Designed miniproteins, single chains. Designs and how they scored, part 50

Each design is a single chain, and the fold is of that chain. pLDDT is the mean over its residues in the fold that is shown.

## One batch from the design tools (miniprotein)

Design m1714
Fold by ESMFold2-Fast:
Structure m1714 (fold): chain A 74 residues (1-74)
Amino acid sequence: MLADREKAMKKLREEAKLNVRIENGVLLSENTLDELDEETREKAIDIGAEMAKALLKHYGIEVTDEEIRKLTGE
């Protein structure tokens, strides 16, 4: 479960080129989504949704794909 979080963070750094780190269990980014081009922003949102779902599941909270999509805007 935490391994899925590290995997998502690596994917954000390599594919979305975000300067991301995890501090005290919170994902922090030096880049805002507004600073990314549209395609990269969409990828970052999708990866973030996967990571959020994995983190919530790790803490015993189950979220459906529909609920995650509502949180990401479409």
Scores: mean pLDDT 57

Design m1715
Fold by ESMFold2-Fast:
Structure m1715 (fold): chain A 86 residues (1-86)
Amino acid sequence: DLAAFEARLRAARDAAVANKDTSLPWLKLINFDPQQLDRAFQQAVDSFRDYIRYSQQSSQTDDRSVINRYIGSTIRFIGDMIDFGI
């Protein structure tokens, strides 16, 4: 559900932010911005929430923008976590 999805993303985001504060010099060189990760996290949660609303109103057809936003923001968040070193 949405709460479980948000909790998982929140835990991943918190782990990423904590790891950025490590004493590993190379981690500071990857040029990743925690604010970008936070934006991607929020967009993923928001798009998943919109997707759930869309799926609960399953007689609504052809709102591909909601599905594309959910997929796109989730891929972006995963990409940002990978770029952050997770």
Scores: mean pLDDT 59

Design m1716
Fold by ESMFold2-Fast:
Structure m1716 (fold): chain A 89 residues (1-89)
Amino acid sequence: SHELELKLVIAQMLVIAASADVFIAERMLEKNGDKKLIQKLLEAAEETIRRARELIKELEPYEPELSKKLQEKVDEIEKRLEEIKKKLE
């Protein structure tokens, strides 16, 4: 259905957005940027990841292979995010 196609596009866009936020946070940390600003960026990425995971779960019954690939990408982004959090302590 067109609704499923739209959800798939949104899920892909959310994964890209979360990846971009984490990439920016990594670059800011490398430059000894503002820790509070980095923390806020990571919090925004976590909310984006949460929404992406909910949409991916809804898509699994219809697009199992693509949902698995999106889930793997989200898991890698979340791993990178947790590594940044540890470095901020």
Scores: mean pLDDT 89

Design m1717
Fold by ESMFold2-Fast:
Structure m1717 (fold): chain A 59 residues (1-59)
Amino acid sequence: DLERLFEEGIREIVRLAGEDPERAAAQVGPDSAPTVLELARAGDLDGLRALLRQRFEAE
């Protein structure tokens, strides 16, 4: 249910990060966007996935 939706969202953002880091950052709120952009540009997709999982689980 909610967890499945979060997993799908994380997967899509990570996919976008590989193609367009700025667009991936735009899919998250402004508070998280700078960190998402930094990880995406560094090619740290595992770190990005971990960050997004923590963010969604904390909400």
Scores: mean pLDDT 76

Design m1718
Fold by ESMFold2-Fast:
Structure m1718 (fold): chain A 73 residues (1-73)
Amino acid sequence: LQELQDQAYEAGYLAAKNLLLGNTQEAQENLQRAMDLVRQAQQQFGEEGARQVQQAIGEGARAGIEEVKKALA
């Protein structure tokens, strides 16, 4: 599960960062990866695993947004 959470964090981070920078293609690819990781977690670890992976995606996205905000300040 931890490996899926780590990958989900990165996918969320890259999706949010690329979206804010106007890299729509890269943002969509990372969003798709994040959704695939949620599905994998649900199949292997059930609803709780899917929830933890979704949380990691959100945390990653938040970090990506914060990084871009700091760069623009």
Scores: mean pLDDT 82

Design m1719
Fold by ESMFold2-Fast:
Structure m1719 (fold): chain A 76 residues (1-76)
Amino acid sequence: MDELIARLSDKDVEVRVAAVRELAASQDPRFAPALARALKDKDKRVQLEAYRALSALPPELRAAVLAELLAERQAE
């Protein structure tokens, strides 16, 4: 589990893309902050993969990811 979160911070774009896919498949709410981070990734490929993952998530986890995005905007 923590390994997937660590991979979202990897320097390799392909590793981060794969991590986003695995996080979406896990459907674990603990990964909501990590998925929100992926949506704001500097690389377009990671952003696109996170967007696709978000649309496939169950409503509860999707809401958690959106809440993280809103919270980060207000905190910064």
Scores: mean pLDDT 74

Design m1720
Fold by ESMFold2-Fast:
Structure m1720 (fold): chain A 74 residues (1-74)
Amino acid sequence: MEAELLHAQGNVAFSKGEYEKAVELYRQALALTPESDTELRAKILENLSKALDALGKTEEAARYRAEAERLRAE
């Protein structure tokens, strides 16, 4: 699926230290992920949060992390 492919590409960018590229790929993956796919959405949000933390955008990272936890807890 296109969302899963973009998420995988984001993970590759993250592993290379290309954090800005990882953020962009994760945002694209999130936009293509249906709201009903809570598991994939939570995984993307968690990885987006990690990439944003690596860029020093800690407030934005915390927001996405909270959303990921909410999707998994409920």
Scores: mean pLDDT 85

Design m1721
Fold by ESMFold2-Fast:
Structure m1721 (fold): chain A 78 residues (1-78)
Amino acid sequence: MAEVERLLAELERLREQMREAVKREDWEGFNALAEEMTALIRRIAANPDLTPEDLARLQQLVAEIQELMGEAVEKKKK
């Protein structure tokens, strides 16, 4: 209940920090944030109290994060 809500809010915060890191080309910070976000996403998805509404929000955030990560990884290669 409260844990899922807290973790989702934390995930939203990390998403904004990752976007800022991409703008600054801070790839070290971006990598650290990406690892933290991946662990957080797994923790939220594994929570047995996850409601359909929480799941929908998680899926939306994961899609946005995956797009951001893919963009940043492609930039880092070149």
Scores: mean pLDDT 78

Design m1722
Fold by ESMFold2-Fast:
Structure m1722 (fold): chain A 89 residues (1-89)
Amino acid sequence: MDELIAEYKKLAEEAEKAKEAGDKEKFLEYLRKAQETLREGLMLKARESEEAKRIIAKRLGLPEDSSLEEIREALEREIERTIEELEKE
């Protein structure tokens, strides 16, 4: 868990540096990697705790009894949507 948090922070800092440099391609690359790292952390929490799983599902607009697979797919869709919206700007 601590390793995932450290990796997320590192990727977020690299994304911010790329944005400041005007490098949109590197910004989107690091942002995607940071979001994927966050997804891994959320999936780990969902597997460890039934309460965490329900909270994550509800925040994604899914039924509280959604499967881990449905939660993973919803997180993947949210990441792709975020990246696509930022690519258009």
Scores: mean pLDDT 78

Design m1723
Fold by ESMFold2-Fast:
Structure m1723 (fold): chain A 61 residues (1-61)
Amino acid sequence: SPEEKEKLREVAIEYTAEAIEVAGEGFDMLLAGVPKEKVDEETKKRNEEIKEEYKKRLEEV
């Protein structure tokens, strides 16, 4: 339906915005001298948490 399409678009925009925030956090950690491998691991964990939340939201559309 048109309502479902609009809701999917809103979810996609919000997901993208949160992914950008996680990327920014990772960049800040790198600037603070945290090893890249540890930053990559933390960023992956954050992105997996966000992905799980948004997957559940999409299943309810």
Scores: mean pLDDT 83

Design m1724
Fold by ESMFold2-Fast:
Structure m1724 (fold): chain A 79 residues (1-79)
Amino acid sequence: MPSLEEILAIMREVAAKASPRIREVLELLMRAIEAEARGEDPTPLLEEIREKVKEMSEEEREELTAVLREIAARVEALG
């Protein structure tokens, strides 16, 4: 199974190529994943993501969906 470090490495690579708004959401998502892995409550980070997504344009939401699909596909390819 892919390690947490491998998953986060993929997310960092994808985030580096994303638009600034999408990159902000991905950075918060990575922090939430790391918090959960440490047994910490990710809820405050997930709520911040939710608020940022509400302020997104339709085009930015489509980019976020495409980026999340790319991350999922790359993670599946590791397993």
Scores: mean pLDDT 83

Design m1725
Fold by ESMFold2-Fast:
Structure m1725 (fold): chain A 86 residues (1-86)
Amino acid sequence: GSLLDQLETALEELYNAPEEKRIELLKKVSDLATQLANAPGLSPEEKAFAKGIKEAFDYAIKNKLSPEEVKRLAKAALEQVRKLRS
């Protein structure tokens, strides 16, 4: 699917992830958000969203957010992705 489809899937995987996959999926979300922020043809709103997701997930990695905080962040990001599709 599109980069946005891949980001949604990665966020769903992260929300349900066991601890041993958490850092891998955090990096995957950050990488997909980086790609999306730099993709041609996106609206300013979609670019701002992608940049915000990248910054939030880079922060989560750098500051070693708890599993509960990561799960809340993934849920909030999923809700935002779903709104962009509506």
Scores: mean pLDDT 84

Design m1726
Fold by ESMFold2-Fast:
Structure m1726 (fold): chain A 87 residues (1-87)
Amino acid sequence: MAEEALKKGDLETALKLAKERAGKGDAEALGVLGDVYYKQGDYTTAAGYYQSHGDATGDKEAYRNAAKAAEKAGKKDVSKLLLEKAK
């Protein structure tokens, strides 16, 4: 499973499995993609996937994760707007 590969630090397997699931319409896989890119240090891409996860599911934690990634990417204005969506 993508989540198990992510927990083990196997980012390549997690990325492959999460992309396959997201391509089939699994909105939860967008959150896993966010986690993979965040662990790789690609905070801009991570913020995008977390925001897409929040938009698809209404999960407020996804917006908080997106805000954290946006802040690490140096996008403090974007982070503030994402935190408003998490209220």
Scores: mean pLDDT 84

Design m1727
Fold by ESMFold2-Fast:
Structure m1727 (fold): chain A 80 residues (1-80)
Amino acid sequence: MTVEEIEEELSEMVENNDSLEKQAEKLEELIEEAKKLPEEDRKKVARKLIVYAEALIKISKDPEIIKKLKEILEEAEKLK
């Protein structure tokens, strides 16, 4: 997956009004795809994934979803 494809997937999650659980699962998949990118591209994607995960944490009220999103945020920060 390219940087542009990851950005498109993030945009589609916003447009589709998917559940927070589905968005968390998709973010986890995008982090695994980001790990396969060259260092420069991985760092660019990491910043966007971090911002998106933080936004979902702020609007989430389910403790289990918040826990999963925090784990996703930690993994995204490791991509820097």
Scores: mean pLDDT 80

Design m1728
Fold by ESMFold2-Fast:
Structure m1728 (fold): chain A 85 residues (1-85)
Amino acid sequence: AREEAAEVVEEAARVQAELEGISEEELERGIEEARRTLSTMSDKEAEILRIRAEGEREILLTENPSDAEIEALRERMRARIAEVE
């Protein structure tokens, strides 16, 4: 759970950094902070973070998404989070 959450959060952060022009140094700092936070999380909290990171990554990788498509992706993410309990 934590390893998968860390991997997905890192991947989502890298995609966002490429889109926003964030430097490699800033990206590494963000990833380090996220990993530190993950180390204090329960398995359930880490899984929820992984689902959120995956959802945000899907939105970022979608080419020219409409507001409706973004909302559908976010609704799917919320449904997945609810299933984790």
Scores: mean pLDDT 73

Design m1729
Fold by ESMFold2-Fast:
Structure m1729 (fold): chain A 77 residues (1-77)
Amino acid sequence: SLDQRLADAQQMLAVVQQMVADPSSPITNQLMMAASLRVEIDFVRRLAQERNDTAALAQADQMYQQLEGLLQQINSR
């Protein structure tokens, strides 16, 4: 379901945030998880658009903005 996919994407985002905050976390693992999260967010965005679910689309867009910020943090190391 869209709700389950949103919950899964939010959980993945939390994992990426924890990895980026952890100085012992390998940068390659951070990038791999971030890439997987981006694919999941893109899937959620498409599904939300097909359903005309504006609330779900807004949540996916917010997660995408947070992911972009995290990728900038990884790249600035």
Scores: mean pLDDT 86

Design m1730
Fold by ESMFold2-Fast:
Structure m1730 (fold): chain A 111 residues (1-111)
Amino acid sequence: SKADFLRKVYAQLSAALAALRATASPENQKLLAELEAALGKAVEAIINGDEEALREEAKRILAIFKKLKATASPDQLAGVNELLYGFLEVASFYAPEIAAETKAELDKILA
């Protein structure tokens, strides 16, 4: 089902974030945990068709990413970047407008 597929995607994202946290500073471990929580809520919002909740979690993800860009090592930032673009590709099949808006904002942060 859509829900089963998206929850498997979240499990994969959670595992990747756990690997990034293993080498992160305590401050960045907290930010990565907040990112994991926001991604989980974004996944459930997609499953439920809750566009308002999805937009709220997209804003939270972008805010966390801005903080990580300022504090993370280049390797950690590259890992988070790969993970977020991967998630946006999946999200584009279910919420193409919100995914495109979020990608544009992420591209601006990385510029």
Scores: mean pLDDT 89

Design m1731
Fold by ESMFold2-Fast:
Structure m1731 (fold): chain A 65 residues (1-65)
Amino acid sequence: SKKLREISELGAKALKYIAEGNLDEAQKVVEKLEELHDREEDPAVKAFIEQQIELLKKRIKEAEK
């Protein structure tokens, strides 16, 4: 699915920002994913976005230590 690829690319971009220590930019990507989640009607796509958000929030919190 094109949507799943776009969400995966956002997740990968956020992980790269986290690895670089750029947590502000990583947080902006999370906010973008939360906007996409709010507007998504497909339950499978919505669940995938939720999984990406949860992973990224955990990684940001770990990087703040």
Scores: mean pLDDT 86

Design m1732
Fold by ESMFold2-Fast:
Order: sequence, then C-alpha cells, then structure tokens
Structure m1732 (fold): chain A 97 residues (1-97)
Amino acid sequence: MAEQRRAAEEIARYVEEMVKEMLKEEDESKKAALGAGLALYIMAQALEHGLTAEQVLEALNRIVPSDLLTAELKGNGRVLLRSPELGEVATATLPEP
C-alpha cells in the first residue's frame, strides 16, 4: 500500500512537470509526441508497481493543480488527462481492480 501510494505520487509529479514542458512547446507535433510519451510512461509505471486506474487517478487529482491538469476515468480502465490550455493531453489504459 505505502509503496504503491508513493509510486502513484511520483507518476503524478512527473505528469505535472511534463504538462509544464508541453505548455512551453510551440510545435503541435512535438506536443503530441510529449503527450504520447507521457501516456506510455504512466502505463509502464502502473504495470511495474501494480497500480490500478483508480489509484493513478486519485494521485493525479490530489497532487496536480486542477488549473494545470484534470484526470478523468473512462470505461475499461482508461485515464484521460485534460489541460484547460492544451485540451486532451494523454489517455493511458490501466488495469481495473
């Protein structure tokens, strides 16, 4: 439990930093590549640490400011990341409990 919570919080902090970098990027293709890389990072870390979509969602919504990013759970373990300024940033498909 404590290790999984720390792993989810580290994912959330990395997401926050990557979204800040995306906000500095002027090239739409590079923004899309950063978003895709972010989705892969989230999925890889969740798989390694045995995290569910709900655990990642909770950490993202707790740690990342809502004016920077919001996370939403869609069907089939999909976590959608939205930025008010960037729109849809990434979608990660994660295990359901």
Scores: mean pLDDT 82

Design m1733
Fold by ESMFold2-Fast:
Structure m1733 (fold): chain A 102 residues (1-102)
Amino acid sequence: MAEVERQALALLRAMVEELKDILSPEAYEKMMQAIRLAEEALRAEEAGDFETAEKLNKEAIEKLGEARELISKLPAENQEKIRKKLAEVAARAQALADAAEA
């Protein structure tokens, strides 16, 4: 289970790094903050600290919301590239989750 979540976060991190020049510097930073918070939440869950994990996951969601707002202000061509890459990452993450349940 933790392996699948780690792989999904690694895919998201790689995507954000690949899209760094397309994302504004502010959107990139918010996405990276969200990923770091999600990684810390996963470590807290593995340590049995579910209260800290919930807090960190809420903070990660807030940073993702801020990043989404910043992305909505980018040129339409940049938004389309980000949308396509997010769909690819989401599909790969879902495939990893499905494989873990099989």
Scores: mean pLDDT 80

Design m1734
Fold by ESMFold2-Fast:
Structure m1734 (fold): chain A 99 residues (1-99)
Amino acid sequence: ELTEEEYLKSQNKVIEYLREKVGPEKVEKIGERTREYNFLYANKYNTELPKTLVYSALYIAVKEEAPGVISLKTFSELTGISQTTLSTHISKLKELLNL
């Protein structure tokens, strides 16, 4: 869907937004939780988390570590991925990881 360059630009936009809203310490916690979901998926399915689901892992981590800091609409605007697609991918990741 997104090129590797577009993916990196989108991730950087989200990280910059979060850093301004919650500071670098909380951003590090969000990053740690996102990596934890990537690890859980890789261990369960013996493969890397698809790039589309990486954004879902990031969104779930943000909701857990910094509730209310970002809406699905704002996350959609920052990533360039539609709210519908994000919602579907979030639900899929939760199902796959039994969250």
Scores: mean pLDDT 79

Design m1735
Fold by ESMFold2-Fast:
Structure m1735 (fold): chain A 69 residues (1-69)
Amino acid sequence: MRTAYLYHGNGQADLANPELKAQNIARGVRSAEILVTETGDDVEVSASDEAIAPEVVGAIREAIARAKA
């Protein structure tokens, strides 16, 4: 499954939706859309701007793990 997340520039990430996308653009947040792909037990994280992705990879993985707890 492929799920999109948005990084807010403050160390937090949420599920992507059109309103959050518009708000991030208005705030001047750089390309903050991050795609998460699950393949069995493997999770792959990619972003349109990879300079942002490393800062949120851990937070996204933790959020996924907590949602499954």
Scores: mean pLDDT 58

Design m1736
Fold by ESMFold2-Fast:
Structure m1736 (fold): chain A 84 residues (1-84)
Amino acid sequence: KKEEAERLRKEGEELIKLSEMGLQLALQTNPPVLTGEQQKVGQYTLELAKKLSSRLSPQEALLEAITGPGREGEKLLKEAEEIE
């Protein structure tokens, strides 16, 4: 119902935000002073990239680890619209 659709929408938005922050961090040329939240995003992204590195180059694995959550978030937003 409407409450469930709202919940899925919020979860989707959080995943998209996570993906965008990860991409911004990956594009930095020097190590920044990171907030605790940014450090968590960096750790999550690196762990995903390591899992993908057996099949992809390190750069490709990192890009997929960053963009994957964003695509999942978009899928959750579509599911929220279908439930409404």
Scores: mean pLDDT 66

Design m1737
Fold by ESMFold2-Fast:
Structure m1737 (fold): chain A 69 residues (1-69)
Amino acid sequence: SARQALVAQLRAASAAAHELAKKLFDLSKQAQKNGWTKAMEEEQKKIWEQMKAQAERIRALREQLRALA
């Protein structure tokens, strides 16, 4: 059903957001040990942009689920 497809997409988006958070945490641990490099700062920015995109996707999927009566 459409609802089941949306729930599956929501779970996938949430899992993707969690993986991005883990990558950000690991990057921060590396920076704590060795200091920030320009490449690491650029990667952090990209992860933040991807996390924002996933948050927006999750919001849209929740609104679609709410619209299904």
Scores: mean pLDDT 86

Design m1738
Fold by ESMFold2-Fast:
Structure m1738 (fold): chain A 60 residues (1-60)
Amino acid sequence: AVEKAKSLLSQAITAALANGTSIADIMTAANNAATILESLGIASKAEVMNLAVKTINEAL
């Protein structure tokens, strides 16, 4: 479950970057996703945000 959620988040970020979405908008969306995933007990907000930053840096 956690690995699948992380995979989907990374794919969504990569697709958003390819579609020309700004880093600021991606970070806002990642923060919203992090809040949802934390509320579901799937991943901590910090874990999701760290993954988002790493994915953006690796895609650039």
Scores: mean pLDDT 78

Design m1739
Fold by ESMFold2-Fast:
Structure m1739 (fold): chain A 70 residues (1-70)
Amino acid sequence: MTEEEINERIEDIEKALKSKSPELQVQAVRELGRLLEEYPDDERIRKLLETALKSKHPEVQKAAEEALKR
């Protein structure tokens, strides 16, 4: 992926994380986890996962914990 393609994907994920649907938030967090595997030094991805850990939805928190546990 180009840097610009990564940026666009991260922006889409950020919008999903701001949705009111915990199901969409979980999907966004799982996609962030996959991106973190490919780009482990990207602080934007890590910061978004840390934000997801503070979610009021337990399923979203668990998905973020699993993504960061690597």
Scores: mean pLDDT 78

Design m1740
Fold by ESMFold2-Fast:
Structure m1740 (fold): chain A 97 residues (1-97)
Amino acid sequence: SLLRKINGALLDPNLSEEEKKYVAGLAAGYILNRYKKGEDKKPGTFLLITEEDKYFLKAQVFLAKNMDLSVEELIKKAKEEFGEAFAQGFLEGYNYK
């Protein structure tokens, strides 16, 4: 799945911090997309998280706290909390398909 590929990328020690934030955002947006389509009953239930991946964990926590907000409000909060790379990934993941 896309999430397995994303989780593998976040564990890659050769990724820059900005690339890791972008990939974490992409995962978060994709999870929210699937949840809102009714494909998944809970946001993040299929998210692979390890204690070693701080950005993936933060992405799931962000979704759990903010999932009731509009997409525009979520993007604004994502920019404020994680920066532009994460917010860009989030928008792209949410619009996947």
Scores: mean pLDDT 69

Design m1741
Fold by ESMFold2-Fast:
Structure m1741 (fold): chain A 86 residues (1-86)
Amino acid sequence: TPSNTLVIRGLPESTTEEEVKELASKYGEVLRATIIRDPETGKSKGVAMVVAKTSEEAEKIKENLDGSLFKGHKLEVMFADEAPVL
């Protein structure tokens, strides 16, 4: 069963959590968005986690954002359960 959490890769380093939430909220209901940052520098890794209200909302967000361009950057979207671990 797909989770309701997505990982978005390929974001510009200047992207804020508010921008990610606004972007995803165009396609589905978002509960939270978090930018993954380097622990030493505090700089964005160009990766965000998005928690949608339901698995169906997450699927709609993925279908619309995966492979799309955001500020000239191609986005990759996957369910967190399918995302690479360390």
Scores: mean pLDDT 79

Design m1742
Fold by ESMFold2-Fast:
Structure m1742 (fold): chain A 88 residues (1-88)
Amino acid sequence: DFELPEELAKKLEEKFLEKLKEAGIDLEKLFEQMRSDDPEKLKEAVKQLEKVKEILKEVMEELEIPEELKEAALKHVEELIKALRERA
């Protein structure tokens, strides 16, 4: 089990949320779309998650997050995207 240093975890959260806001991504709306049975809402959620993945990757690269954590985080988002595509 790997945990980020407190300062790095805080910077990651702050930068990630700021970049999501700048990109117009509403996490609450995204999570609601992900729980929907509507294929069109699921397709919209997939598009938003692809943007979230790109933003997460950029923030982790800027903060020099260890490669193992970057790979794990991006893999989790990719698996979530795959699961939603299978439901759509």
Scores: mean pLDDT 79

Design m1743
Fold by ESMFold2-Fast:
Structure m1743 (fold): chain A 100 residues (1-100)
Amino acid sequence: MDYQQRIQQLQQQIQQDPNNSTSYLQLGMQYLQLGDYDTAIDYFQRSISLNPNNGVAYFNLGMAYAQRGDTDLARQYADITRSLGNTVGSDVVLQLVDQT
């Protein structure tokens, strides 16, 4: 509900530490909740580039692609999410794709 306040806090954290993968992940999550899927995807990709083993970022990237209607990319990132041990997250992405 306080998405704008959280975005400001996370932007300040990135100014202090531009290599903080978690701050980019959290920014992506805020934009995903706002429905700005393109901005969310950019932040999740940045998070992954800083930490390639971040299964939560792959899950959220799959969710963003599913919401944008990119079903093939959503399925691909659901499979990566499962391979990193997040079976529940993978199933959530696939369920969202199947409802679209």
Scores: mean pLDDT 83

Design m1744
Fold by ESMFold2-Fast:
Structure m1744 (fold): chain A 66 residues (1-66)
Amino acid sequence: SDAEIKALGAKALALAAQGDVDGAVAYFEQVIALGASDQELNDLGTAVALLNPEVAKKMGELIKKR
């Protein structure tokens, strides 16, 4: 659901801000698996790039494999 995607995305951003790269990536994998839209993924990608460039890079790689 959109609510679940938003909740998982928010958790991923919080972990990225804390420097928990592996935790953030695990939540982004769940967001992608739940079928997040291109707009939702782009918004999350923009937000995470400001918080943690390493997480942003790994998220970009996950989106390409989608």
Scores: mean pLDDT 85

Design m1745
Fold by ESMFold2-Fast:
Structure m1745 (fold): chain A 100 residues (1-100)
Amino acid sequence: TMDDLRQALYYIGRAIQAAQQGDVDTAISYLNQARTYLQNAYQQTTNPQVQQDIQQAINYIDQAIDALNQGDVDGAIDYAQQAINHIVNALQQLNDVQQS
């Protein structure tokens, strides 16, 4: 779960860089990879707060892809940042449990 969430963050970061360079197809490809890692993390966790944060991150990734398809690069980056915030919250919850 934590490794899947870290991989999602990595691919979202690459998607933002591609979007900033005008490479929309590459950005969408990276967002789809991030979405797959988020879905895997969702299925492997039993923590309801972590599941909620992952589901919100997936929703923001879907909105980022939609924005890119409409040519709204700034909107897509904003949605990608919202997804990152939810993934970071999920990682924080998992870290607090494993350090206890």
Scores: mean pLDDT 87

Design m1746
Fold by ESMFold2-Fast:
Structure m1746 (fold): chain A 68 residues (1-68)
Amino acid sequence: QYVKDAISGEEIPVEVAKSETGGVFLKDGRFIGGMDILQLLARREITLEDLPQLSEEVKKLLAELLGL
């Protein structure tokens, strides 16, 4: 099975997506790699509420780090 990368639009195997460090699935089923998450949040193209797999503690740390 495949999921769509939210940045590149490419389909990647679900197993590969799950093995990526820091990667998350968006509420619409698309995937974002960990490094891309910081860039999209900084640009306000996604919000922390779009990242349902992140804990409240991690969301707070990201908000502090990025000045959200």
Scores: mean pLDDT 66

Design m1747
Fold by ESMFold2-Fast:
Structure m1747 (fold): chain A 64 residues (1-64)
Amino acid sequence: DLEILDEASQEVAKRVAERRAKEPLTFPDPAARVAHNQALGPDIVAETRKLIEEKEKERKELEK
Protein backbone atom coordinates (compact mmCIF):
# COMPACT_ATOMS: atom_id res chain seq x y z
CA ASP A 1 0.00 0.00 0.00
CA LEU A 2 1.21 3.50 -0.85
CA GLU A 3 0.18 4.73 2.62
CA ILE A 4 2.49 2.20 4.31
CA LEU A 5 5.37 3.19 2.00
CA ASP A 6 4.81 6.90 2.74
CA GLU A 7 4.70 6.33 6.52
CA ALA A 8 7.84 4.16 6.38
CA SER A 9 9.68 6.82 4.35
CA GLN A 10 8.74 9.54 6.85
CA GLU A 11 9.88 7.39 9.79
CA VAL A 12 13.22 6.63 8.08
CA ALA A 13 13.71 10.35 7.32
CA LYS A 14 13.12 11.15 11.00
CA ARG A 15 15.61 8.49 12.12
CA VAL A 16 18.22 9.70 9.62
CA ALA A 17 17.79 13.27 10.91
CA GLU A 18 18.25 12.06 14.51
CA ARG A 19 21.39 10.11 13.55
CA ARG A 20 22.84 13.15 11.76
CA ALA A 21 22.17 15.29 14.85
CA LYS A 22 24.31 12.83 16.86
CA GLU A 23 27.16 12.82 14.30
CA PRO A 24 30.37 14.72 15.10
CA LEU A 25 30.25 18.31 13.81
CA THR A 26 33.50 17.71 11.90
CA PHE A 27 35.12 14.65 10.33
CA PRO A 28 38.93 14.21 10.32
CA ASP A 29 38.96 14.47 6.50
CA PRO A 30 36.42 14.90 3.65
CA ALA A 31 36.93 11.33 2.37
CA ALA A 32 35.79 9.92 5.73
CA ARG A 33 32.53 11.87 5.47
CA VAL A 34 31.92 10.65 1.89
CA ALA A 35 32.54 7.04 2.95
CA HIS A 36 30.13 7.46 5.89
CA ASN A 37 27.38 8.83 3.61
CA GLN A 38 27.86 6.00 1.08
CA ALA A 39 27.63 3.34 3.82
CA LEU A 40 24.45 4.94 5.21
CA GLY A 41 22.50 4.36 1.98
CA PRO A 42 22.29 0.54 2.20
CA ASP A 43 21.37 0.74 5.91
CA ILE A 44 18.51 3.14 5.12
CA VAL A 45 17.14 0.73 2.48
CA ALA A 46 17.28 -2.22 4.91
CA GLU A 47 15.60 -0.21 7.68
CA THR A 48 12.86 0.98 5.28
CA ARG A 49 12.06 -2.64 4.36
CA LYS A 50 11.78 -3.60 8.03
CA LEU A 51 9.41 -0.70 8.73
CA ILE A 52 7.21 -1.64 5.76
CA GLU A 53 6.95 -5.23 7.03
CA GLU A 54 6.14 -4.05 10.57
CA LYS A 55 3.44 -1.64 9.36
CA GLU A 56 1.87 -4.31 7.12
CA LYS A 57 1.75 -6.72 10.08
CA GLU A 58 0.23 -4.02 12.32
CA ARG A 59 -2.42 -3.21 9.71
CA LYS A 60 -3.43 -6.88 9.41
CA GLU A 61 -3.84 -7.11 13.19
CA LEU A 62 -6.05 -3.99 13.19
CA GLU A 63 -8.29 -5.47 10.46
CA LYS A 64 -9.07 -8.51 12.63
Scores: mean pLDDT 65

Design m1748
Fold by ESMFold2-Fast:
Structure m1748 (fold): chain A 79 residues (1-79)
Amino acid sequence: SAAREEAERKEREERLREELRELAREAAERWSDEEILEKAREYAAKNTAEDLAKAIALYGAREGNIEESVEKGTEIAAG
C-alpha cells in the first residue's frame, strides 16, 4: 500500500529529525566548539546522506541555528 509506505517513510524522517535535534542539542550543551567541528568533519567524511545530515546538525549547533540545520539535514537524508 502506497499510504503505508508513505507513513513508514514519514516515521523514519521524524525519527531522524529527533535524533539530529538531540545530537545538536547535546553538542551545543556539552561539547566544545573544537569537539563539535572535529565530529562534524568525521561524519561528513563518511559520505552517506545520514552522516552528512549529522554533520549539518553539528554545524548548526556550533552556529546557534539548530532548528534550521536539523530541517536541512533531514531533507538531505530523506532525498
Scores: mean pLDDT 83

